# Designed miniproteins, single chains, continued (2): the designs that were tried, part 90

Each design is a single chain, and the fold is of that chain. pLDDT is the mean over its residues in the fold that is shown.

## One batch from the design tools (miniprotein)

Design m7119
Fold by ESMFold2-Fast:
Formats: C-alpha cells, sequence, structure tokens
Structure m7119 (fold): chain A 94 residues (1-94)
C-alpha cells in the first residue's frame, strides 16, 4: 500500500536527520488523499483501491519533483536528491 511505502520512507528520512522532509511527506500524503477524494466527488466516479493508490502515488511524486527543483535551485543538493529519490520510489510503486 502507499501508506506502507510512506511509513518506510518517513522512517528512513528520520534516521538521516531529515525530520522536516519526513513531516512534509506525511502532510503531502494526507493532502493527496483528500485531493483524490475531492476528484472522485466532483467527477461522480468511484476509483478502485488500486487506481486510488496509483493516483495518490503519482500526485505525491509530482509534489516531490517540484520540491526537488526548488532545493536544486537554492543550492541544497542533498535535499534535492532526497526529494528525487522519494519521487522515484512513488513512481515505481504506481
Amino acid sequence: SVEKLIDELVEKLKKKGMDDIAHLLRLLYDFSKNLVDLEEQIKGVTLSEEEREKRIALLMASFMRGFAKIFERSGDEEKAKAFREIAKKLEEFA
């Protein structure tokens, strides 16, 4: 499940001292779930659990790619790399 992947990524980030990124990842997971729920309500459709998890993972990957570009442009290559690695794992899950 996406939730299990997020739990694993959060734990790995905390072990690296990246508690800020770990917290952000949790917030973006909750936000992405709410956005997918809202999309289903607006479109009047019900996604399968598999389609829902894939949608959440891809939405989160897009956010991670965006943050990676911001940190790369600010010269924080360590954080940029962390966001790119998270995005890749989310894309591979989807």
Scores: mean pLDDT 87

Design m7120
Fold by ESMFold2-Fast:
Structure m7120 (fold): chain A 89 residues (1-89)
Amino acid sequence: SKEELEKQKKIAELITRFLEEVSPTVDLSKIKDYPVEKIKELVEKLIGLGKELGFSKEEIIEAVKDFLEMFNVSEKVIEEAVKYVEENL
């Protein structure tokens, strides 16, 4: 639908902005091998950026999921991160 397309565009824009912000200090190729605490720190930063830019809770949750999937983080860790975001947004 048009609404789904616009939502996906917004999520992609949020992820792009986040990658630009973290790429100078974070080795993106190693995210899947990061300890859970470090992944949580990245998720917290993505949440913060999404809130600052006026993204909805639903858009931020989808961005977190898409970001972690993009860098091959395990499904179990992604599920735990999404639950954390849902409880703390």
Scores: mean pLDDT 82

Design m7121
Fold by ESMFold2-Fast:
Structure m7121 (fold): chain A 89 residues (1-89)
Amino acid sequence: ALADRIAAILKELGADKVETQRVGDKVIVTGIFKEPIDFDALVAALEAEGYEVLEYTPGKSAVLRAPDGSRIELRVFNGKTVVAVITPA
């Protein structure tokens, strides 16, 4: 599942805690870090897996299309929290 893969990448990037929550038709994956996140490394890892970048503000936010057509909205909060909102195609 997309949520499981995003959670795995966040853990590989050093997330201390990763939570997944379903809200309606959307899935929210939250990564919590003790040190500032390398957000651009997260975006690059997703691009390497075939995700298409639709919108991108380095270090802050990105909107991607997953290979299955799902929309993924990524945002950094306080430099140490990443929220990924997954909306199905």
Scores: mean pLDDT 86

Design m7122
Fold by ESMFold2-Fast:
Structure m7122 (fold): chain A 66 residues (1-66)
Amino acid sequence: DDYELAFRFFDRDGDGYITREELEAVFKAMGLTGDVDGYFERADRDGDGRIDFEEFKAWLDEQNRA
């Protein structure tokens, strides 16, 4: 499952959450320079400063429709 693979890649400590710092670190390691803050804002729907798997999956489902 691409969602599980992506989530495990971002979830560096395996606690079931992605922090903004973890997302930034992954983007830097992959050479990606995008609007990480914008991405995080859209994915972090409960506003607690971290993304769980359900939020991550829901956001990706919206982005990857069609």
Scores: mean pLDDT 64

Design m7123
Fold by ESMFold2-Fast:
Structure m7123 (fold): chain A 62 residues (1-62)
Amino acid sequence: SLSEMIRELAERVGLSQKATRRAIRALAKHLKMSQKEIAEKLLKAPLELQKHAIEVGLKLTK
């Protein structure tokens, strides 16, 4: 379930599944939400917001 959501998000934003999972994990930790909740919310969001959120998540992994 979560792995399939990460795969779909990765395909949409043009990144690897590893990078997308890392971003979602960082967002979940920062927002105090589960990785599943973040992935579900992002899949329902427009593409521009999906890309922006994943970019922010990647910055949080630095």
Scores: mean pLDDT 85

Design m7124
Fold by ESMFold2-Fast:
Structure m7124 (fold): chain A 70 residues (1-70)
Amino acid sequence: PSPRELLEAEKIIMSDGREISMLEWLEMLITASKEELIAKKFPESLQALSDEELARVQEAARATLEALLA
């Protein structure tokens, strides 16, 4: 499978039990504020990140999508 297919095949469970693809999750993550992550019930591990850690995760997610979608 391609890296893109792997991102689509992986599932992320939100804090409210909603299941979405890792691709959708990454797309939501890179545009979300910290308040939006909490409001949208992202996993608790991400909600616990500092602003600096969240910014690094968002940058890594964007770079990963760019590399995989190339």
Scores: mean pLDDT 75

Design m7125
Fold by ESMFold2-Fast:
Structure m7125 (fold): chain A 69 residues (1-69)
Amino acid sequence: SSKELLKETIEFTAESMEAIGEYIDRLVELRKNGESEEQLQKVDEENKKRLEEIRKKFQEKMKELEEKS
């Protein structure tokens, strides 16, 4: 339903924004501490993986909603 789709989209957006916010805070901390570009890249990779997991969860819920439609 449109209501369930909207709810899942809002939850996906909120989770994605939280992940991005935490990532930005982490980058600021690492830059302040003078961490290497290699260490910054690892944090980038971890954030990318986290966003992929959030995306997969959203896609699975979207597929469930399609099958009920």
Scores: mean pLDDT 83

Design m7126
Fold by ESMFold2-Fast:
Structure m7126 (fold): chain A 89 residues (1-89)
Amino acid sequence: MKEELEKKAKEIAKRAVDLAYQGKSPEEIRRFVREELIKMGLDEELAEQVADYVVRKIEEGLKTKSREEIEKDVAKILTEAMKYAYELK
């Protein structure tokens, strides 16, 4: 269960970071993450808050962290959000 959510979180994190390295706007990355979280069963407000937080962490990380560190940070955020959404069902 948690391993499945962690796997999904890592996939979304990798794609979000890939988009950032391709020079996609924060708004495009936010939209991508938000849509993926809604598909996983998060409500719209929570999905938007988590997506905003993810985009902020990517922007901060691009200045000071390696790609791998950013992916790990984002995956952790997404795993926590998905875990709570799954436990509510």
Scores: mean pLDDT 81

Design m7127
Fold by ESMFold2-Fast:
Structure m7127 (fold): chain A 99 residues (1-99)
Amino acid sequence: MVEFPTANPVSGQSGPTVIEPGGLELEPAEAEEISRAAEAHLAAGGSESEALAVALERVAEVLERRARETGDPRWREAAERFREGVAAIRAANAVAAAR
């Protein structure tokens, strides 16, 4: 099983919104689908950085769906953080690709 960065992807240092670890778990089937998307990208000759961005983007979509199903704002907050992570990875990857 892959270790996704489920521990606070930001450091949580700004104090008012601490998402406790272990509260946001994906179902095994969802984790497998995300892993397969990343592996398919790598198998097609894509970069590891892009594969990670694809995986995290899929996680954000799953978390948004979970937020709607549960009504718990923590899922939506987590989805926003994953989207920020995707944007950061893609920005870094674009810089690396331009080099």
Scores: mean pLDDT 67

Design m7128
Fold by ESMFold2-Fast:
Structure m7128 (fold): chain A 71 residues (1-71)
Amino acid sequence: DEVARLIEAALESLEQGNVNSAQFNLTVALSLLEDPESEAAKLAREALKSINAGDLEGAKEHLRRALEAAR
């Protein structure tokens, strides 16, 4: 369950304030998602958009939902 592990790592990185680590882990998770139209992929992309916009709380919410969808 590499995708769920990477999404969890991205969430933990944001909780620690490490935005660069969160972006890296989330980008790798997205590259491993075989279905770009899955709920996990859509939520992960929304999380990345939120990070890039500086909305870290919105990003955490999307990552928590993406993690549940990836399980």
Scores: mean pLDDT 82

Design m7129
Fold by ESMFold2-Fast:
Structure m7129 (fold): chain A 60 residues (1-60)
Amino acid sequence: REGILVAEEIEIVSSGVTLKKGDKITKVSDTTALVTYKDGTEVTIELPKYLIDQLLSLTE
């Protein structure tokens, strides 16, 4: 499951990662997501399942 972020900005405090509108979020596992920034940079983030699901709910 994947989507493009529609929220203007989201800060993931535990990982120090800031996500912006238009960034792509791809679910890799229940606790892992791949973020593809607009510049093509990819970052893997690890979060509890409920936060991964919440991030995907903020995508289109």
Scores: mean pLDDT 79

Design m7130
Fold by ESMFold2-Fast:
Structure m7130 (fold): chain A 76 residues (1-76)
Amino acid sequence: MKLDEVIEHLKKAIESIKAGNYDEALEHLRKALEAGKDSPTIVNALELAIAHLKSGNYDEAIRAVNAAIQAAKIEK
């Protein structure tokens, strides 16, 4: 599992959400999910982030992405 790649995609996802580029944010979240797929904690946080992003709950999506970043840093 490539935790540095997970963290970089998650940072890009947050910046894309803040910029209103939700399709780009979703692509970065999916890439982070693939890179972090061996961690149930990261997977669960990212599935929650994707669900919030798709439902227009952008603040909740950012919180879930930050939770995934913290999980990736702890596992690194």
Scores: mean pLDDT 84

Design m7131
Fold by ESMFold2-Fast:
Structure m7131 (fold): chain A 61 residues (1-61)
Amino acid sequence: ELALTPWERELLARLQAHLALADAAYRQIVVDGKPAAPEQQDALAALGALLREGRAREAAR
């Protein structure tokens, strides 16, 4: 869990870069109950995919 492969380190860097956009999309959809703009929906979907990939890869180890 402390040692990351180069692949996982790159994923984390990308995740952090998109956190603000994904957080805004999450807030609009889940917290404010409003539909998000398409670009924000894309950011949320990308974040969700990254999280699922990371967890799936960890479980498959």
Scores: mean pLDDT 67

Design m7132
Fold by ESMFold2-Fast:
Structure m7132 (fold): chain A 86 residues (1-86)
Amino acid sequence: MDKEVEELKKEIEKLVEEFGKALKEGDFEKALELLREIERKLRELYEVSDDPEEALKVLGEAVKKIEEVINSLPEELKEKFIAYVE
């Protein structure tokens, strides 16, 4: 379980980095796919974790990094991405 939790944490962090790159490149299809994969991995982490507080910390960190990436985008790209996901 601990090893599985650590592997999921690493996968989530890598997916968040790839999400940021896709957004900067304007690849909204790839970014949306990565966001869905991040959500799936975060849910899996919460379900397999024996420590829900630790899982919630990872969720909080991932959400914060995603928000930082989106907020760092030029306003035009940010608006286009929001329109794409609606």
Scores: mean pLDDT 78

Design m7133
Fold by ESMFold2-Fast:
Structure m7133 (fold): chain A 59 residues (1-59)
Amino acid sequence: MSEIERLAEFVTDQFVRAGREAGLPVEEVARHVRDALKTIGASDELAERYAERVRERLR
């Protein structure tokens, strides 16, 4: 796994946990993960893949 993919896993886990605790809508959590991953240099493809994982984990 690349360094960016390891960071994506970590970031996604943090946002999913925080979103569950705060009762945030799934789409809001997915958007935050996508935006955060793009900010740290992830491709659009990688960012969208992890946004979909958020939707799977919170539904």
Scores: mean pLDDT 82

Design m7134
Fold by ESMFold2-Fast:
Structure m7134 (fold): chain A 83 residues (1-83)
Amino acid sequence: SSKRLQQQLVNAYTAAKLRIIGIELDTGKEEDGKAALKLIDQVLEGKLTDAQVEERLKGLSPELAAVVRDFRATLERIRAELA
């Protein structure tokens, strides 16, 4: 159902943001954490192409890049299930 997929999206988005905050607290790199949080929001809003997302991921730590990639993969899965 669309309601189930919407809940999965909300859960994935919340989990991604909490993971980024946790990495930021562990590393002390506040600006990297802020950049990753902004990128999650831009991915959710559809403001960036896949190529633009990949370019921005090159500027992030591997841990932060993994969180963004995981979120994007979940978003793509949800979009495919809605189609």
Scores: mean pLDDT 84

Design m7135
Fold by ESMFold2-Fast:
Structure m7135 (fold): chain A 57 residues (1-57)
Amino acid sequence: TPELEAVRLFLEGKYEEALEVISQLPELSDVAKRLLERIRAESTDPELQAKADELLA
């Protein structure tokens, strides 16, 4: 599933690609929301943190 692909990308440190996959989901599941929170917490890039925040809003 796209959520599983986003998890794989996140584990590989590909945060921007993971965010792109999540942004294409028709609805945010709890799994997708947890990934967004993890990207926000673990990313050192303020642009990626802002993208995660925007998708969570």
Scores: mean pLDDT 80

Design m7136
Fold by ESMFold2-Fast:
Structure m7136 (fold): chain A 90 residues (1-90)
Amino acid sequence: MSPEELLKEAVREDGRRLDLLGAMGGNLELIKENLEKLKETTERLIELYRQLRDAETDPDNQAFLDDLIEQIKKELERIEKMADELLKKL
């Protein structure tokens, strides 16, 4: 993929992630399904930003992408904790 295509895909995946967060009302099964989809979308987003980082030649943009990847990794950890807590309540 070109860097532009990678960025467009990353924006799409982030939008999907926000939609899933908004849909987390309702029953436990729906919440569980949405958390699994959030995890998958977040993992895909990390991979897309890593590819953007590898294609980037500007050091300031590289540093920005490294920070962004780290932030998204922390979000993934939070999603995994939410899924674990939900499983313990079932």
Scores: mean pLDDT 75

Design m7137
Fold by ESMFold2-Fast:
Structure m7137 (fold): chain A 55 residues (1-55)
Amino acid sequence: KEFVDDVTGKKLVETRESYSYKSPVTGEELTTKSLEERQEALLEEYLKQAELLES
């Protein structure tokens, strides 16, 4: 089954140990071990952005 990363637009495979993507907040490249870690990192970045706007 094919998965396409919403952040980078790249194909994801189940056998990958890690992959990198560009942070939507800082623009830095982030590396995660799994797709779920990437999802969590993205959520955290979006939360950081919201907090910055509030402060």
Scores: mean pLDDT 58

Design m7138
Fold by ESMFold2-Fast:
Structure m7138 (fold): chain A 59 residues (1-59)
Amino acid sequence: AGAGSAAAILEAVRANPDNDVEKAIKSVLETAQKFGDVETGNKYAEKIKKIAEEYKKRK
């Protein structure tokens, strides 16, 4: 149980409380819990954050 990595993902959700972005990041958290691999969840979170940044730039 890597609580540290999970906390980092949660922080990303709080940093981007937008409906679309928040939902995408939330899915990463659920996926990480299902697999039980916080490391895998971190990779997904990083990818989602990059996509979210592009979305905000196009805002």
Scores: mean pLDDT 59

Design m7139
Fold by ESMFold2-Fast:
Structure m7139 (fold): chain A 72 residues (1-72)
Amino acid sequence: MDDEQAFLQQIDALKQQRNLQALLQLRDEVLRRIEELRQAIERNPTPVLIMELHREQRLLDAIDQAIRELLS
């Protein structure tokens, strides 16, 4: 299901609003989830956890791109 698309729309909306603070807060939240997923994978690597890690990494890339565009 395309929950990733809804999150990408949120990132784009915050970028259009030039809300750097909210983008930085989302970035911190995604980084925290990535760290938790890395620890979970280290204990028990499953395809579901690996897919979730890849999803969170794509979301982080989208946030970083939005922040970079706002600062340019």
Scores: mean pLDDT 84

Design m7140
Fold by ESMFold2-Fast:
Structure m7140 (fold): chain A 66 residues (1-66)
Amino acid sequence: MDGAGSARAGAEGAAAGSGHGAASVAYTKFWNALEAGDEEGARAAREGGDAGTGEKSQRGGYLGAL
């Protein structure tokens, strides 16, 4: 479960650059879930069920930036 190199450093760039769509989708799903009162759906969106933003090294606090 350990042994990862620096390959993940590149993934953050792709997620951030292409995040224009992914971030929008995640935001919409999270917002819709909150509006519908669906805490379960909001959690799924936050975990990146359809966003793919992930937690590169910040591990929390990225959502507030939006």
Scores: mean pLDDT 54

Design m7141
Fold by ESMFold2-Fast:
Structure m7141 (fold): chain A 106 residues (1-106)
Amino acid sequence: SKAQEVIRKLFELLRKYNKGEITPEEFYKGVKEIWEEVLKLSKEDRELVFSQLFIGIKYGLIEVSDEQLDIIIKALEEVKKTASPEDKAFLDRVIEELKYIKKLKE
């Protein structure tokens, strides 16, 4: 599905950054582009991306550092600036869940 392809791209970006294969700036740009793609998905597919991302992080299927969380949050805040009110509400849910995960790592 389109949702599965989008989550695969996001996990690939996370893995590349963890290996030092891309810069923080390249990671930021890639994350921003992926979340712009997520906003083009159906409401059902957006919820699937949300669910799969947070399941993956919570069960340790993908390693996400505090630095990566901060860059992802920055990218989401930037995408949010030009988003519709409905899309802003979705992005706010993603941002709040990422902030919650960051707190759990303390």
Scores: mean pLDDT 85

Design m7142
Fold by ESMFold2-Fast:
Structure m7142 (fold): chain A 88 residues (1-88)
Amino acid sequence: DEEDKKLEELAEENYEKLAKWEAEAMEELAEEIAANRDVDDPALRAELLRKHLEIMKKKAEEEKDEKAIEIVEAAKEQLKKQEEELKK
């Protein structure tokens, strides 16, 4: 509960930066997203999300924002767990 609240506060504090990097990541992936917008493939969606998070991580590393890096890494780990469940 308290740890979840701290993570939410960190997300709120960095919301403007994260939103900007998310928009930039979506712009970098725009052609690939547009090409696959009508594809109902969970594996492809997971791959696109993984690329999105990787772009956000690079931006966070360039800014040397350790809190943003932690948030993005947590999201990447959650995605990996979801992909492992799909392989079962």
Scores: mean pLDDT 70

Design m7143
Fold by ESMFold2-Fast:
Structure m7143 (fold): chain A 93 residues (1-93)
Amino acid sequence: SAMKEAEELKKKVLENIRNLIKELDELDAQAPNLSQEQRQKLAEQLEQAIEHLKAEMEKVLASLPEELQPEVKKEFERLIKKMKELIEKLKKP
């Protein structure tokens, strides 16, 4: 059923976002131990990852009923915000 498939997709996407947030928290904790060159490279990788996540968000939202979209969009936006905050920390001298 299309609704069951949509609910399963939502659940999987939210689980993936939660796992990415945990990985991001681990990277934030490790950031003080990185060289300036490693910090710059990680910031650039995170900037590219944000662009890919924005594209993925649009694809996922297009695959979901309108009623399921707000929660998924909110969690993607939360992840992207945390990534941007880490990028700013990594770019500080």
Scores: mean pLDDT 88

Design m7144
Fold by ESMFold2-Fast:
Structure m7144 (fold): chain A 77 residues (1-77)
Amino acid sequence: PKVTTRTYRLLELGPDWALMEDENGRRYRLVLRPSGLGLLQALEDGEVILAAALPPAVVRAMIDTLRAEGRVDEELA
């Protein structure tokens, strides 16, 4: 299995969401729903090109890291 890490920088932070950009300025949104669903949305040219469901614990950890450090790494498998 190939493991790749993507680094995001915080642009804007809400209570249960974050807007981020990668090293190339590509934008992403994290959303943690009260229902326990986590979402990662990739944006390109202002449109959502990918939407992935993530475990809520992973999204919470990413948001908490962005709040503390202003950046977070996502491990892709």
Scores: mean pLDDT 75

Design m7145
Fold by ESMFold2-Fast:
Structure m7145 (fold): chain A 58 residues (1-58)
Amino acid sequence: MEEKATEYLRELARRAIRRWAEETGKTYSDEQIERAASEARPELGSLSIGLGIKRYLE
């Protein structure tokens, strides 16, 4: 269960980061988005995704 959930949440993190970038008028490379999504550890919840955005994309 956790394995599938982790992959699904990672996809959600990438999507959320992309939408956040569009909302804030910022542009990021696929590498930056992937790094933020990976480091955000979305399996730990929305707060972790938010921290990933601030830490790597600001």
Scores: mean pLDDT 63

Design m7146
Fold by ESMFold2-Fast:
Structure m7146 (fold): chain A 68 residues (1-68)
Amino acid sequence: GPLEAALQELAGKRAEQVVKMFSKKIKIESYSVEVVDPTRAVATFKANGKTYKIEVDLATGEVKVELI
């Protein structure tokens, strides 16, 4: 429904915002964002020869950053 669509868009925008915050301190070569469910999004970005994964949970407000 409309609320679910709005939550998915918000999750994606939140993940993109976190990537943008990192881009102010490090050069990001590429990134992608995937909305996994209405409250969760995953962003993957590459910087300095390393790949990072950002998971955002809108229900809990949790943000996880992992090196992959």
Scores: mean pLDDT 72

Design m7147
Fold by ESMFold2-Fast:
Structure m7147 (fold): chain A 96 residues (1-96)
Amino acid sequence: GLDAAIAELEKALEKAKEKGLKLTERVLEVALEELRKAKEAYEKGNIDEAIFHLGIAEGLVGIGLGTARRMGDEEGVEILEEALAAIRAALDYLKS
């Protein structure tokens, strides 16, 4: 669910910080802000708003992943792929 996605992105952010991956770190920070907005919307019963914020987080991580791939940042790619999978799992759960 949403809490699992938030926990996974917080773990991803710590890995990015430890490895000095500045662009990946910034992408994850902004995506986490959107996940927290999604959680607030979900807790208020606003499922469509929660899905909207999850979609923004998915888009942000997707753009970051594309940039990491172009730069040959293999560690950033791995971290962002895990983050994207967590966001997509949360989206699938809310749409079911």
Scores: mean pLDDT 89

Design m7148
Fold by ESMFold2-Fast:
Structure m7148 (fold): chain A 86 residues (1-86)
Amino acid sequence: DKLKERIEKIEELLIEAGKALKNKNLEEAARYLEEAVRELKPIDPEAAERAEELVRKAKASKDEEEAKKLLIEAARILKGAINKAE
């Protein structure tokens, strides 16, 4: 089941993004979230676009705290989307 495999991959990417955020590696967290967005696009393109926008803003931010909050928000959107997708 391609849907189940994509959801499992997104869950793994979100776990890795969370670890990167805890280790203050915002660049690594952004990379994991960008990959999760790509995997989510065929499942929920609207949620993927919203998360992608937040990651883009985080990467453009000159404030590390703001960037971190934006990445956490993107991760929450991605998690909410996969929970809704079953």
Scores: mean pLDDT 87

Design m7149
Fold by ESMFold2-Fast:
Structure m7149 (fold): chain A 81 residues (1-81)
Amino acid sequence: MLTPEEELIRAIIEGDVEKVKELLESGVDPNALVSGQLPLLELTPFALSFVPTAKRKEIRKILLEAGADEEILDRSMEFLP
């Protein structure tokens, strides 16, 4: 059984833009902790590494529009080449 936060990360890994939108509209907090341990936004750059560049841009935009912390998201992306 996946938590809503785990479902959001899975949708990001799959590049499923519509499912990402649906989960955020249903009330999933993009700033929440996954499994109560890790900030979802710190996992997001890793999840996006599986996604083509065009989808990464769209998913990042959707997360920011839903209230994701841009500083945490961008800082986490500094670990990617």
Scores: mean pLDDT 73

Design m7150
Fold by ESMFold2-Fast:
Structure m7150 (fold): chain A 76 residues (1-76)
Amino acid sequence: MLEELLERAKSAKDPEKLTPAEKILYYVLQGKPSEAYELLLKNIDKLTPEQKEALLEFFRKHGYEEIAELVEKALK
């Protein structure tokens, strides 16, 4: 899951063509964590449990604790 989302985000020419989960990772990888946070807030209810778990894994691994906290609350 996470690996597939990261591949899609890294290879994206147009973020408009990405799913919400892929788009959130795209903005983090572009150095725009604030944009990713806003997208997460707007799209949290549209994410599958598997996508939420993948995002939580990524954010915690890379030290984005505030964003990770939002995802964790949505899993409960």
Scores: mean pLDDT 79

Design m7151
Fold by ESMFold2-Fast:
Structure m7151 (fold): chain A 85 residues (1-85)
Amino acid sequence: MTEEELKKKAEELLKKEKEAIEKLLASLSEEEREEIRRLVLETLRNGIPTALANKEEELIRLLLEMYLEVGLISEEEYEELMALI
C-alpha cells in the first residue's frame, strides 16, 4: 500500500467520523450538546500534553480542525487549544 493510498484511507476515516459526529450532534438537545462540548474540551485540555509527548502534534491539529468544523469547539476555544501545541 502506497503512502498516497494510506492518506486517502485516513481522509475517508476522518470524513466518516465527521459525518457521525454531525449526525450525533443533530440528534441532541442544546443542553446535551453543551455538556458534550464541555467534556470534549476537558478531554482535549488534559490530553494535548500527552499527545505532544508522543509526537502526535499533526494528529491533534487535524482533530481540532475537525471539531471546529462540526461545531464541537468555537474559534476562540480552537485558538486556546492550538496555543497548547
Scores: mean pLDDT 76

Design m7152
Fold by ESMFold2-Fast:
Structure m7152 (fold): chain A 77 residues (1-77)
Amino acid sequence: SVGEQAQAAAKELEEAARRFKEKYPEKADEIDRVLNEALDRMAEAMAALSRASPEEARRVLQGIVDEAIARMEEIAK
């Protein structure tokens, strides 16, 4: 289901954010902003993906995850 794909993507994002905050605690607020923005984008995407195949949902949600992690990496520089 789209919900299962979103839950997996959210866990990946939360784990990445946790690891970045552990390494760069001074950037925690900025990392949390990226995490919250990505979770909001996933919630919006889920409305559009309500009838999508699990594979299509996975690709869209993974794109959001990949973009968010790249933004967190930029903050961590």
Scores: mean pLDDT 82

Design m7153
Fold by ESMFold2-Fast:
Structure m7153 (fold): chain A 72 residues (1-72)
Amino acid sequence: AEELLAQAERAAADADILERIRTERLSPAEVARALGISVATASELLALPDEVLARAAERARQLAAKLRAAAA
C-alpha cells in the first residue's frame, strides 16, 4: 500500500510538471530537478511537441488515479 501511494504521488507530480512544461516556460534545470532526470534529458523533453507532452501528462494522471485506487 505504501509503495503504491508513493508511486501515485510521483505519477501525479510528474503529470503536474509535464502540464507546466506544456503551458509554461520552465528551464531545463527546473524540469530536471522536478522529475529527477538529467538536464540533458530535460532539454530533450522541453523540445517535444505540445501534443506529446499533453498525452504524457494525461497518462501520468491516469496512472496516479489507478495506483491510488489500488492502494486504497
Scores: mean pLDDT 77

Design m7154
Fold by ESMFold2-Fast:
Structure m7154 (fold): chain A 96 residues (1-96)
Amino acid sequence: MEKLEKELEEIVKEYEETKDGEKAIKKLEELIEKLEKEKDEEGKLVAKLALGQLYLEKGDYEKAEKYGIEAAVKLGLSKEEEVREGIEKFKKAAKE
């Protein structure tokens, strides 16, 4: 987990500095593929959660919901309905 947390932190930090969402998404997709080959199912879900958050910030709400529900529900962090409600609240705040 420590190595995964560091890789995720580096991707998030680069995105915050550059605002290059496409580069951040590509790096997260590559990380997910690596974790799948390593059979790290929990790490793959954590990376998918980060990917869902990036899609949410980019305004891709369909992909944010897809990855957010899959990851948060399987990790036991949230129910499907709570993820959907969170996205709707974010959408409403972004329009204000």
Scores: mean pLDDT 77

